# Ledger of designs, part 45: designed miniproteins, single chains

Each design is a single chain, and the fold is of that chain. pLDDT is the mean over its residues in the fold that is shown.

## One batch from the design tools (miniprotein)

Design m1544
Fold by ESMFold2-Fast:
Structure m1544 (fold): chain A 81 residues (1-81)
Amino acid sequence: MLREAAEAIGVSLEEVRRLAAPFLDAVVAKLVAQGLDEATAREAALAAVVSGLAARRGSEEQRRRVAELLLPLAERVEALL
């Protein structure tokens, strides 16, 4: 899911993790405070980076593909909030 979404916009999951690293702990802490478990909060933070990259650099097709691939995670986050 996350890896496939990142690859759809031409980046590796490792690059997504690298881009998220400076703010990952702060974002995870905030999401956990809102009721998410740590693992889901981490996935949501990385998904936000992928979605942001798709919005900024991606084509309309790439943005649709990312949204489709991240839908199960979005539904899981909604179910926990």
Scores: mean pLDDT 79

Design m1545
Fold by ESMFold2-Fast:
Structure m1545 (fold): chain A 61 residues (1-61)
Amino acid sequence: MSPEAQAVLARVDEIVATLSPEEALRALFALAEEVGASDLSQEERDRLFEYIAAAIERLLA
């Protein structure tokens, strides 16, 4: 996994750790849009989307 993709994973963890659930949800949706617009490989984008989706599901539970 590229350093860029690893930085996105770290941002997801930071968002969940530091923000309220409502703020974290908004930030995670915005991050997913950034990943979709990025020049990352399709495999990296798919893995990051899965990680973001799992974080969103946890916040909604």
Scores: mean pLDDT 84

Design m1546
Fold by ESMFold2-Fast:
Structure m1546 (fold): chain A 87 residues (1-87)
Amino acid sequence: KRERVKELLRRAAEIIRRAAEESKDPEHRERLLEQSEVLERAAENPSDENVQRGIEALGQAISTLLNEGLEEHAREVGRIAKELVGL
């Protein structure tokens, strides 16, 4: 269970970091990188508090990705968020 949580958080961080590189808006890029850092930190120490912060970061990242038109990345991150909430 804990290993799966770590894997999902790391995978989400990587997708979001990749999406940041594709972002045309410097402000959106900065926000996505910040969310990626929150997720990486949660993956290192997946306490209930850190996982909750990670889920909140995923929600914020999805909003930013949709605003940028990066629908595929938003969909992937959304699937990870759903799986994390269901664990």
Scores: mean pLDDT 84

Design m1547
Fold by ESMFold2-Fast:
Structure m1547 (fold): chain A 95 residues (1-95)
Amino acid sequence: MENIEKIREVVQKLLENPDLVLKKEEQEELKKLFEEALEKALKELAAIEFSEEERAEVEAELERLLKIAEEKKKGKLSLGEKMLIEAVERFAEFL
């Protein structure tokens, strides 16, 4: 759960600053840092042995987030929303 919360925190900071104008180079650097953090979080997640209750909670939250992601894909996505969708889809692949 902590790794999912860390990825959500990064995306939340981007969503809380909708007026943040990033240059193309800054956006590419941020995406690279996010991808590196996501890969580390996925490796840590793969090493965690979940209890039956913890697995059910994580699966339920991912199902909820995947439904939100599908609704968001019907419109134009912000950088933060694109990053959140990528994180959710990547975490779902490991459960």
Scores: mean pLDDT 65

Design m1548
Fold by ESMFold2-Fast:
Structure m1548 (fold): chain A 74 residues (1-74)
Amino acid sequence: SDEEIRRAYEEALEAIRRGDFETAIREAGKLVKGIDNPEVLELYRRLVAAIRARDAATAERLLEELLKAALQAP
């Protein structure tokens, strides 16, 4: 549901901000559950890379793009 997607986004965002990359990746992964669109999956891969690099600014921007894509997915 949209509420579950938004909750996962908020949890991932807070995890990025506190440097908890395992939680950030886990919660962000919920945004792409059931999505097979290669552009969305590539966006998720870039997000994971930014989280692992501890680049919070890039991770937050990519997470926002991923949220938008997840809410538009069928």
Scores: mean pLDDT 84

Design m1549
Fold by ESMFold2-Fast:
Structure m1549 (fold): chain A 98 residues (1-98)
Amino acid sequence: SAREEARRALERLRRVVEEKASTLEDEEQSRFIKEYAELLVREAEALIDAGALPPEAAARIAREGAERISSIENPSAEELLQLLGETGRRLGEAAAAA
């Protein structure tokens, strides 16, 4: 189902961010970014379940975010935060447009 595809895409986004954040030398930045990704995914899933966020849009946005993050071999904390922020913004816009 579209909802299950969205959940898988969001979980992949979380996993990719967790993997990349684990390469950061600053443990506090790494922890913050991992927590940010977890909260972003949980919020997106809650919005999908509430009917506020179209699951097809969530799946597309999460896949694009995961692909961009995965393509950077050694991202900085700044790059990870920028890409997560952009993904969160796009999810929020998709929810507002629905």
Scores: mean pLDDT 89

Design m1550
Fold by ESMFold2-Fast:
Structure m1550 (fold): chain A 64 residues (1-64)
Amino acid sequence: EERKRKAEELRREGILYEAESGLYYMLGSAYSKSDKEKSEEAFKKGEEYEKRGRELFEEAKRLE
């Protein structure tokens, strides 16, 4: 079924974006004591990847 395959592909992409978001949040926390600018940049990227992951999951849900 074409739609189910596409939904599964989108969920896999969403998982990757969520994993990258988590990595950036961890980097932001790690930099918080040593480099405030890098910490802020990492948190910003984490938020961007989190938003993209959420969009992909919502799109996948619509296809099912």
Scores: mean pLDDT 83

Design m1551
Fold by ESMFold2-Fast:
Structure m1551 (fold): chain A 69 residues (1-69)
Amino acid sequence: MEAAREAGERLAAAETREERNRAGREAGDISFKAGSKEGQRAGSEAAVAAPTAALKTGYIAAGMGAKEG
């Protein structure tokens, strides 16, 4: 039972860390079939654009609330 709990916790932590590392590697290096130079550039741009786009959308929604309130 204890071993299963530890294995589950390690899997959750490993999956989070490994998934992030793997996504980064694949997006930056192997995203375009063997990591072409264009794949590396696209991966870098996507990694920067994604979080910023989400934040921008949230800010616009907040601005709408402020206008009403």
Scores: mean pLDDT 51

Design m1552
Fold by ESMFold2-Fast:
Structure m1552 (fold): chain A 71 residues (1-71)
Amino acid sequence: LEELAKAAEETAEKYEQQGRDTEATLSAQAANSSPEKAKEILKLRDYQVASFEAGAKASKEGAERLREAAE
């Protein structure tokens, strides 16, 4: 159970890092794009970042539940 909790915590950290990398990359692309294309890139950025944040939160909550179940 502790190994599963640690794996879930590591997964959360990976999601958080992927979210940051995605935000930085897409924001830079939007800044260097036409206004019309930038608008689409920013929408994609917001969607993907929200997905990674949700994944990180779920993994952290899962880890907490696993630790509680372990005593």
Scores: mean pLDDT 82

Design m1553
Fold by ESMFold2-Fast:
Structure m1553 (fold): chain A 73 residues (1-73)
Amino acid sequence: ELSDEERELALAHIDRLIAWLESQPFADSPLVKEVIALLREIRRAIAARAPLSEIEELEKRLLALVDQVVAEL
């Protein structure tokens, strides 16, 4: 259901976020590594035109991990 324009924009945003996270001093944190790995999975799913339900499930997993990172700082 994503348009080609929406997909390209999403991929660009994810790539920028991954690059930023990998450049940070906390990049070696286990939770941050899990966030980066999940962002890469989301990127692959979007690029492969996976069903929206699959992308939504990966997003839910990402939000749960982000909540853990925020709770620990």
Scores: mean pLDDT 80

Design m1554
Fold by ESMFold2-Fast:
Structure m1554 (fold): chain A 102 residues (1-102)
Amino acid sequence: ARREAWRRYVRETAEAMRQVLLEAGVDPETADEIAELFEQILLDQLDGTVRYPDHPAVRRLVGAGLTLANIARGELEMTPEEIQRLVDEALRAYEEVKRLEA
């Protein structure tokens, strides 16, 4: 089904992003938490669930996550310094989104 295909895509995209975070030296636990949050945001959009509002931090996390996943898939090439800046952006956005849940 179309929903199943989208869920697979989201899961694969989150895994690709997680790999780049690990390669950049992010803790496995933190990388897992960021990947899980990213996956949940995209799955919520599919289901029409509004747990995460349209907030700048949510947009930054999604944007950074998609870019990191494209790097992991070889669809986009960046220098190590550019990758580190994206990782730092994902970490900052993740902390901001966590505060929205509190």
Scores: mean pLDDT 80

Design m1555
Fold by ESMFold2-Fast:
Structure m1555 (fold): chain A 95 residues (1-95)
Amino acid sequence: NLAEEILEWMKELRRENAERPIPPEIARMIQILLSQAYLLAKEEKDFERAEELRRVAEEAWELALEGRYEEARRVAEEPARRAEEYGRERAERLE
């Protein structure tokens, strides 16, 4: 189940970040991406978009672990902004 896999990965990322911190800005972008991916998989059953966001988050995390922070930011920044905007629009529709 993709939603469960995303949730488990979010837990592992938080645990790993506690031991080996990456820059907070990058960590925040990854969290936004994974949170939106989880909602897409669990609530909307949009598995293709959920997997796209998970892959972006994973790539950014790997780049950050290598110390490639500028590349991690470049990869995650726009997708995270779009995910945050989509989440806001969804919240407005459910209001």
Scores: mean pLDDT 79

Design m1556
Fold by ESMFold2-Fast:
Formats: C-alpha cells, structure tokens, sequence
Structure m1556 (fold): chain A 70 residues (1-70)
C-alpha cells in the first residue's frame, strides 16, 4: 500500500541498512544502501536491500532485509 512506501525508517532499521552497507563487498551496493538509509523511507530501504541481495548475496544483507520487511 501507499502507507508502506512512505512509512518512516526506524533508527534500528537504519542501523541494519548501514551494517549491510558495511558488509557489502560491492561498492555500488554499499552506496545504494547508504542512499536508502538517507531516504529515511522503509519502502525505499526494502527495495534497495532486495536489489543489493540479488546483485551480491550476503547473509548480513539478507538479515537486514528480513528485519526491515517484518
């Protein structure tokens, strides 16, 4: 729904995004996740994490996606 797209990203969810960015070995994935954290929008974070995971599978990124999308 529209509410899910514009739902604010919590401090804990933002921390999970930044942890995933630091764990990412692909610099473009790291940059994408940092930009998503700056958006402060949960929907943007979920899409960015899903894209990052599809490009380079990583257990820290998967855990962040599971946490943010819960």
Amino acid sequence: SMEEVYEPLSEAERAALLEAARASKDPENSRLLELAAKSKLKGVAIVALAVALAVSPDPVVQRALDFVSA
Scores: mean pLDDT 80

Design m1557
Fold by ESMFold2-Fast:
Structure m1557 (fold): chain A 109 residues (1-109)
Amino acid sequence: AIDSAIEHAEEARRKALKAAATAAELLSKTGDPLYGALYSQASQAYYEIRQAIEAARRGDVDSAIEHLRKAIRQLRDAIGLAKKMNDKETEKLLREALREAEEALRALE
C-alpha cells in the first residue's frame, strides 16, 4: 500500500536527517573529516528518501522504488563508516533509518 510506504519513508527521512545533524555536530567539535563523509552520506540518503516520498505521492511507484534502493545503499555505506568510527549514536539512527526504508520498499513491492 502506497500510504504505508509513505509512512515508513517519512520515518526513515526523519532518522536520516537526525543522523546527518549528529555527524555535522561531531564534525564541528572534532574537525575529523570522516564526520564530513558521514554527514555527506547521511544527507544523500535523506535526499533519496525525500525523492522516493515525492514519487510515491504522485503514484510513480517505479521511481519511488529506485530512490529507496539508492537510499538503502547510502544508509548501508554510512552505517559501515559509523561503525569504523565507533560512533554508536549515529550508527543507531542510521540502522533505524535503514529498517524503515526497507519496510517502505517492501510495501511498494
Scores: mean pLDDT 90

Design m1558
Fold by ESMFold2-Fast:
Structure m1558 (fold): chain A 80 residues (1-80)
Amino acid sequence: MSEKEQAIKLVEEAIEALKNNEPKEKIKKLLYEAILKIQLMNGVEEKEAKEEAEKQTERLLKQPKEEQIELLEGWLEKLK
């Protein structure tokens, strides 16, 4: 599976987890892994990609659920 295909799958799983009111820990993990894969796919160095994934995950989790879903759906559209 390509990094792009992995990123798409993780974003789709994060959207589903949010819609199904899954535990915050599961959502946080999916968001982190999705953002990390997107950064790596775009050629960001592993250390910087991990730091960016952590920052973006924390920032996204502070948003309302509806806004989180909207942002993830936007990422999914751009990845396709």
Scores: mean pLDDT 83

Design m1559
Fold by ESMFold2-Fast:
Structure m1559 (fold): chain A 115 residues (1-115)
Amino acid sequence: DPEELERRERISKEEKEEFEKRKPEIEEKLKYYVELAKEGKLKTLSELLQGLAALIILKGPKELIDKVVEQIIKLKQMNPEQQERLRKMVETMLNSEWTDESIYALYVNLEELTK
């Protein structure tokens, strides 16, 4: 459907424009949450998830990543199966190449997960 293809191209352009608009905000949030993680100030699930994302994207210290993961496990009272899935997800994300688009997608998904 040619009309559907043109619609997808418009949506893709709008997504890129929204990303460019939010890029400075996202970069500032990444730095902010890494600093909160270093200071041990992450308390809520939203803060812990944003701190984990920031540490993964910015290739922060493994010790801090592990500490944040353990805080999420305790806060969520995760069973061993859930813990293994979270650890595998973190490992996959650490081995991933982060583009601007993938950073934006991660932040949109984190906003959805914290609602």
Scores: mean pLDDT 76

Design m1560
Fold by ESMFold2-Fast:
Structure m1560 (fold): chain A 100 residues (1-100)
Amino acid sequence: SAAAQAALKAGLREAIERARKKIEELLERGEITEEQAKELLGLLDKMEENLDDPEKFAALKEEYVAFYDSIVERQENQQLALLHGRPATEDDRGTRVPAA
């Protein structure tokens, strides 16, 4: 029905607005870079422009999720590096005995 379609579109707009707020909160906390936030917000803008095109919206949503997941994976790798101690420097290790 037309009412059901309007309700779905309204729900999608609300979800996009919640996603924008989440990105702003992540940026404020320093959990993402300004460049990453700009890319995510750009994808959300494109999604909002394509609310009447389900196939294009789905493709943009998939791109958004993939980019967001890549950010989370990079953050997890950074946290893991911190847990394993400081990064090694080239001159920090003596290599006098490179036993095979």
Scores: mean pLDDT 74

Design m1561
Fold by ESMFold2-Fast:
Order: sequence, then structure tokens, then C-alpha cells
Structure m1561 (fold): chain A 68 residues (1-68)
Amino acid sequence: GLSEEEVRERMERIIRRMEELTRDWPPEEQAAQRENMEMTRRALLEGLRAGDPDVQASLDAHEAQVAR
């Protein structure tokens, strides 16, 4: 199953990819996007610790979103 380390590593890659894709956005919008990604990381880690079965599907969906 998913580990906290795997969730952190995958979220770090998602965040890095989002920063690349949003490089030309206004600074305030980049900051808001970063804050949203950090909140998502926290929520996924808390969900994993609580045994939420949807954490993997949520993580996969975020990866798919930044792959386009």
C-alpha cells in the first residue's frame, strides 16, 4: 500500500511540475497555487494516516492533471 514517504515524494513531483507549468503566471496566482498544493499534501497525508481508501485515487488524479 501507499506509504507516507511515497505520498510525500509523489506530491513533491506534482508541486514541482505545477511550478514549471505556472512559471509565467502572476506571482500572487503562483503563491495561491503553491498554498493549495501544500494543503492537498497535508490532506492526503492525514487521510493516509486515517486509513482513507481514496488517497491513492486522489493522488493519481492530481498526477494526471499535471501530466497534460
Scores: mean pLDDT 84

Design m1562
Fold by ESMFold2-Fast:
Structure m1562 (fold): chain A 63 residues (1-63)
Amino acid sequence: SELEQKYKELQEMEERIESLSEEEKKRLDEIFDELTDKFARGEISADELYELTFEEVRKLYEE
C-alpha cells in the first residue's frame, strides 16, 4: 500500500541517518528538534513534518 511504501522510505531514511558522521547527526538532531517543536506548537502538520525531515536528510547526501 501507499502507507506501507511511506513507512519503508522512513525506515531507509533512519538507516541513512544512523550511518552519518557524529557532526552530521548533531546537525540533523538540531533540525529535527526545530521541526518537532514547530509541530508541537501547531505551526506545521504531521505531513509537513515528514516532508521537511525527508528534505533535510536528502540534502546531506545529494549536495
Scores: mean pLDDT 74

Design m1563
Fold by ESMFold2-Fast:
Structure m1563 (fold): chain A 114 residues (1-114)
Amino acid sequence: SMKDEILEHLKKLLEALLANDIEAALEELNKIRDLLNLPKAYAESVEEILKQLAWIVMEHNNLSVEELEELAKSFGIKSPIGEIRSDEEIKLFTEFTASMLTGLSREEVRERLF
């Protein structure tokens, strides 16, 4: 299913982000964008990739920046999206993104990503 493909690419994206492999992370980001009928994006850093994921979540769920920030905070993400740098927050933000794009529970997402 499309949800299964999104989760597969998010898992690979997370692995690439944690390895600081920007080229691999961007490849997986663009596979997710293609599944959602979005144009190819470009990014040169972990920060830029996380901002692109934030934009995808906003567009997919019709959210404002303020609504996204409130939902991310409720999910346990303490840093503003542009300031996420710890492995722990990158993992948590990827979990949040997976939940927001698939509608799956936090538990189901964790079983698929980790």
Scores: mean pLDDT 86

Design m1564
Fold by ESMFold2-Fast:
Structure m1564 (fold): chain A 66 residues (1-66)
Amino acid sequence: DEIDAEVTRALALIQAALYKLYDEPPSKSFVERLKKLVDEAVARGALTPEEYEELKNIIKEAEKKL
């Protein structure tokens, strides 16, 4: 449903924002969780193209630190 898609989007954005606030290396489980949330939000059309690109960049940077 649309409400569930928006919740998934909000969770993905919150997780990404928390990562940016802390300069600590992300855990493997954090990266996998964030990827799942982003994929679900994209599948439901809940992310704008700009939000999706920002989240993909955050995931790529996080993966580089694993």
Scores: mean pLDDT 74

Design m1565
Fold by ESMFold2-Fast:
Structure m1565 (fold): chain A 66 residues (1-66)
Amino acid sequence: MSEEEAIRLLQEKGGLSEEKARRMLESIRRVADDEVGRRVALHDLTTELGLSEEEAEAVLEAAAAM
């Protein structure tokens, strides 16, 4: 998934603005560099924003590509 696709997904399903979605991707990129940070990011995306596990994984991959 591209950075733009992840931003659109966070806007459509998470109800975030473009600015907030971009900021979230940057935060995920900084914290999801190990197993613990990755697990926390997945939990936030699925539990707080209502993304599926598959969608949350795709967002993590997009953040890693930034």
Scores: mean pLDDT 79

Design m1566
Fold by ESMFold2-Fast:
Structure m1566 (fold): chain A 83 residues (1-83)
Amino acid sequence: SAALEAALLELQKAVEAQDYETVAKLIVKLAQQFPEQSEVIAQYLAQLAKGNEELLIVARQAIKESGNEELEKAFNKALEELE
């Protein structure tokens, strides 16, 4: 989805800017607007959070606040699968 790709690009830009307030807001929006894409979003977030402890903390909290249990399970699985 072009809309999902655009939202993921904005998420990446916010991470690069270390704007974690915007990162948290974008994660919640992704979880709510694209519930059917939880696995894709989870894999992308897990890769971005690799080597970034602050992003990992922000992502876990934002996912929990979104109430999207499928995204939470997918994110935990993606983190476990990273080498």
Scores: mean pLDDT 85

Design m1567
Fold by ESMFold2-Fast:
Structure m1567 (fold): chain A 97 residues (1-97)
Amino acid sequence: SDEEKMREAIREGVAAEEAKDYKTAMEHYEKAIEYAIKNGSTNIGHIIVNWVNAALKAGVPLSEIIEKLKSLKPYLTPELQKMVDSLIQDLEKRQQA
């Protein structure tokens, strides 16, 4: 059930991105992340990257994207925490450019 809901939310997010509705894409990817946490899905890393890309295209402030990424870290494996730390570092550097 949670895996099916995760997969459905990913599909809806992708469809919204194809329509260039990045705000709606973010909302669907956020739901997908919630289901991925509930079912222990290894797909969570890819969903986070898709959410970040949609948020950037939607014009969400870098500070808000960074805050969201930091809030997700406790739910991630050590490998995915390192990936998220690298994303945070890249976004922080972009704020200074």
Scores: mean pLDDT 88

Design m1568
Fold by ESMFold2-Fast:
Structure m1568 (fold): chain A 89 residues (1-89)
Amino acid sequence: NADAFLRKAREYIEQARSLIEKAEEYLKNGDFEKAKHYIQQAESYLELAREYVDKALAADPTNPEVHRLRAEIDELEKKIEELKKKIDS
């Protein structure tokens, strides 16, 4: 069921978004250890989201939501890399 997989992917993407927001807040406050912790959790949720998007793609390759969620995951992964660079600098 592609819809069920897409729903799970959306839930994991929103979890990752919330964790990225927390990581940004801790980074602004100079708490690099907490920022890193939330980034690692966000990475785990994005990996789960990607798995469910791939399951949805296998179930219905014509569904435009698959491409939209994949683009959102790519954007959030890019944001995580930017945050990691700020921690390492």
Scores: mean pLDDT 88

Design m1569
Fold by ESMFold2-Fast:
Structure m1569 (fold): chain A 99 residues (1-99)
Amino acid sequence: MKQETLEAHKERALELARKLGPDVEKRVRSILEDIENAKTYEELEEVIKKASDFLRDELARAQKEGNKEAIETVRQLGRELGEIISLKIDELNEKEKAK
């Protein structure tokens, strides 16, 4: 696995989460751990659903507050998490092809 590329996305996701607050950083760290620990597509799908719900709630909060900077940060965080999930899907696909 490309540890360096994955780690760079994780670091960016945590930096973006930190800008949104310590509760968001804690939640993103938990989501990243859940993605790493997913061994099947079914497990990963559950993590994706939780991450999507979390991001939707954070986006709604930022919109309600009228905080344009937070809205942009949430959208960027969603992109970084999407890239990490894409890398995890590739990992699971390669593992399945091995047998």
Scores: mean pLDDT 82

Design m1570
Fold by ESMFold2-Fast:
Structure m1570 (fold): chain A 77 residues (1-77)
Amino acid sequence: MDKERAEEALKRAQELLRQLAELMAQKKHPYASQIVAVAQASIEQIKKLIKEGKYEEALEAAEKLSKDLEELIKMLS
């Protein structure tokens, strides 16, 4: 699996988290800080997997995180 694909998936997850954080801030969501902290921890784990050369695991984790973030954005929209 290409490092480039894992890095692209990570960038997408980071952008989705930015969008979710902005949306939650606008709506004054009571659990915004907790949700962002959990998602940020997942992003750090994905970065670690990429650094360790575990590109397939990083890609799968980033795609799962992106799907979860997209569902949250949709629910809050």
Scores: mean pLDDT 84

Design m1571
Fold by ESMFold2-Fast:
Structure m1571 (fold): chain A 62 residues (1-62)
Amino acid sequence: GASAEEIEALRREAERRIAEAEERLKAILADPSASEAEKAAAYTAAQLLKIGEQIDLELAEA
């Protein structure tokens, strides 16, 4: 398993990527020129990224 320092580094990286994805999602959702399909795709992408980061962290902590 990963060391405590490695887990902490992975957690910070996951938080950074999730925060970036959420900021991009907010920007697209606030854009009146964005299509319904673009908004749906952005939302789905953000959810998949969040799930992937959570799985990676759980595997590292195991």
Scores: mean pLDDT 79

Design m1572
Fold by ESMFold2-Fast:
Structure m1572 (fold): chain A 82 residues (1-82)
Amino acid sequence: SLSKEEKIEKRIQKLKEELKKLGFSEELAEKIVELIRKGEETALTDEEKAIEYAEKIAELFEEAGRFDLAEEIRREVEEVKK
Protein backbone atom coordinates (compact mmCIF):
# COMPACT_ATOMS: atom_id res chain seq x y z
CA SER A 1 0.00 0.00 0.00
CA LEU A 2 1.05 3.61 -0.53
CA SER A 3 2.24 5.70 2.41
CA LYS A 4 -0.08 8.45 3.66
CA GLU A 5 2.12 11.09 2.00
CA GLU A 6 2.14 9.21 -1.33
CA LYS A 7 -1.63 8.74 -1.08
CA ILE A 8 -2.15 12.49 -0.61
CA GLU A 9 0.20 13.33 -3.52
CA LYS A 10 -1.59 10.83 -5.79
CA ARG A 11 -4.98 12.40 -5.01
CA ILE A 12 -3.58 15.90 -5.53
CA GLN A 13 -2.13 14.89 -8.91
CA LYS A 14 -5.45 13.30 -9.97
CA LEU A 15 -7.36 16.45 -8.98
CA LYS A 16 -4.93 18.70 -10.86
CA GLU A 17 -5.32 16.59 -14.01
CA GLU A 18 -9.12 16.62 -13.63
CA LEU A 19 -9.15 20.42 -13.24
CA LYS A 20 -7.05 20.85 -16.38
CA LYS A 21 -9.34 18.47 -18.33
CA LEU A 22 -12.30 20.65 -17.30
CA GLY A 23 -10.61 23.77 -18.69
CA PHE A 24 -9.23 25.31 -15.51
CA SER A 25 -6.05 27.32 -15.95
CA GLU A 26 -2.72 26.00 -14.69
CA GLU A 27 -2.56 28.84 -12.13
CA LEU A 28 -6.04 28.20 -10.71
CA ALA A 29 -5.47 24.43 -10.65
CA GLU A 30 -2.17 24.87 -8.78
CA LYS A 31 -3.78 27.28 -6.29
CA ILE A 32 -6.55 24.78 -5.57
CA VAL A 33 -4.25 21.77 -5.19
CA GLU A 34 -1.91 23.75 -2.89
CA LEU A 35 -4.87 24.48 -0.61
CA ILE A 36 -5.73 20.76 -0.72
CA ARG A 37 -2.17 19.81 0.23
CA LYS A 38 -2.17 22.29 3.15
CA GLY A 39 -5.50 20.92 4.33
CA GLU A 40 -4.26 17.33 4.20
CA GLU A 41 -1.03 18.16 6.05
CA THR A 42 -2.97 20.13 8.67
CA ALA A 43 -5.46 17.28 9.17
CA LEU A 44 -2.75 15.38 11.10
CA THR A 45 -2.49 18.14 13.74
CA ASP A 46 -5.61 20.32 13.39
CA GLU A 47 -8.63 18.71 11.73
CA GLU A 48 -10.77 21.85 12.15
CA LYS A 49 -8.19 23.93 10.27
CA ALA A 50 -8.05 21.30 7.53
CA ILE A 51 -11.83 21.58 7.12
CA GLU A 52 -11.44 25.37 6.73
CA TYR A 53 -9.05 24.79 3.80
CA ALA A 54 -11.54 22.38 2.23
CA GLU A 55 -14.33 24.96 2.52
CA LYS A 56 -12.14 27.58 0.81
CA ILE A 57 -11.46 25.17 -2.05
CA ALA A 58 -15.17 24.35 -2.36
CA GLU A 59 -15.95 28.09 -2.48
CA LEU A 60 -13.48 28.57 -5.36
CA PHE A 61 -15.14 25.76 -7.31
CA GLU A 62 -18.63 27.11 -6.57
CA GLU A 63 -17.58 30.60 -7.74
CA ALA A 64 -16.44 28.96 -11.00
CA GLY A 65 -19.85 27.21 -11.27
CA ARG A 66 -18.33 23.76 -10.72
CA PHE A 67 -20.46 22.33 -7.91
CA ASP A 68 -19.48 18.74 -8.77
CA LEU A 69 -15.82 19.58 -8.15
CA ALA A 70 -16.68 21.20 -4.83
CA GLU A 71 -18.35 17.92 -3.77
CA GLU A 72 -15.28 15.92 -4.90
CA ILE A 73 -12.99 18.07 -2.74
CA ARG A 74 -15.14 17.46 0.34
CA ARG A 75 -15.11 13.72 -0.46
CA GLU A 76 -11.30 13.67 -0.78
CA VAL A 77 -10.91 15.28 2.66
CA GLU A 78 -13.27 12.72 4.21
CA GLU A 79 -11.38 9.81 2.57
CA VAL A 80 -8.11 10.92 4.21
CA LYS A 81 -9.83 10.80 7.64
CA LYS A 82 -10.61 7.08 7.15
Scores: mean pLDDT 73

Design m1573
Fold by ESMFold2-Fast:
Structure m1573 (fold): chain A 62 residues (1-62)
Amino acid sequence: HMPSIEELREEGIELIKKAIEEGKLTPVQAATATVLVSSMLFSSREEAVELLKEMKELIEEA
């Protein structure tokens, strides 16, 4: 069962907030993550899943 788009957005926002609070992201990475979150607002649920994976990978690389 696929999560809702609202659930995916909330998870993405929480991940970015936590990464920023922990100082894991450079300003450029934080800007990229913000663009990815914004893209989720206009994406299908399936596309949002891929965007969330990209955000997690970005945070892991930081």
Scores: mean pLDDT 74

Design m1574
Fold by ESMFold2-Fast:
Structure m1574 (fold): chain A 65 residues (1-65)
Amino acid sequence: SVAKLAAIELLVVAANIEGVEMEIEERDGKLVVRVKDKTPFAEEVLEGIKEIAKDLGIELEVEYE
């Protein structure tokens, strides 16, 4: 769903506004989320993204720097 993909993008934007450095990209039908630091807030945002991705049937990969 386009609306659910937009929701994931909005969560990433919201995380960056709150000071969590986070990027998302699509690679070979998979979503890749890159996070600068593992914080409780970043983990909460990632759980939201995982839930939406699961509902969409999209594979999600998380990379920490």
Scores: mean pLDDT 74

Design m1575
Fold by ESMFold2-Fast:
Structure m1575 (fold): chain A 72 residues (1-72)
Amino acid sequence: TEELVQQLTDHLRRGDLDGALEAARRLGRSLGLSDDEIEQVVRSLRVAHRAGVPAEGAAQAVLTLAEEYARR
């Protein structure tokens, strides 16, 4: 989990949105999320990126959302 969060944050810091989205998908899969839940996490990342949320904040929000889905 920590490795995937770091990869997500690093991609966002570089402005590599495609890499960040793939890291978010891998994080969701690693936590056992369904495809629909992974798509919601990915959409949240796109929204945060569009809104100019800093990389660490966007990565933390994605992790929090993915963990909330995993608790269901």
Scores: mean pLDDT 82

Design m1576
Fold by ESMFold2-Fast:
Structure m1576 (fold): chain A 84 residues (1-84)
Amino acid sequence: MVELPEEVEEKLKEIAENETDEVRAGRKAAEILREAGYTDLALQLELQARLLEGEITREEFIQELLKAGVLTPEQAAALLAALA
């Protein structure tokens, strides 16, 4: 559980309200989170944007989150099973 600072939440809300393209919104949000030191959340959003652009597969997305320690092995296994 990570509670984001109010200023970070406000920047994320501004992106969500002004950016209708989910990929662009995700990339902008990832940059804001990275600047604030929330590198794991930034990685999640960047990988999601790459997935939506077709740059990576769903399996690669899950594996990268597992590699970064964002997902537990059990969570990754459950998500991979949902793709079968």
Scores: mean pLDDT 76

Design m1577
Fold by ESMFold2-Fast:
Structure m1577 (fold): chain A 85 residues (1-85)
Amino acid sequence: SEDQLRQQLLQQQQIADQSRQRFMSGMSPQDQQFMQQMQQKHKQDQLIREYQKEHPNEAPTQDKMNEIAKKRQQRDQELLNEYLS
């Protein structure tokens, strides 16, 4: 439901804010880089799976994955903004 989606977005925002706080508190560059790489790999794998499910006849390119991720982030941000406004 939309309420569940908004709740999920709030939790994701809270986690992001918490991670930013830890980064700003002097987390080591090596730990920060490792976290970013792990998060990117996880997101990339999920996007590739979703893309191939919807577009079985096309190879998933980085540009297509980035476009899908950007559209998803935009939609999530719009829903969050509506909730907070």
Scores: mean pLDDT 70

Design m1578
Fold by ESMFold2-Fast:
Structure m1578 (fold): chain A 67 residues (1-67)
Amino acid sequence: SLQEALASMPREEQLKFAREYQEFMATTMLEILRQNPDMPLSEAYAQAEEAGDKFVAEKHEELLKER
């Protein structure tokens, strides 16, 4: 699982991932809102979460390739 893959990483790498995820979510949310000014905040948030899930999946794939 992703949780197991992340748990196998050094703490420094876990913190780096957490920072990258937060930055990705923030920039994705802002971009969605900029491109869709009439979009409800709840829908923009849902789309940002979906994009975040893909970001997490890509990191999980990268971690598995190192094994």
Scores: mean pLDDT 76

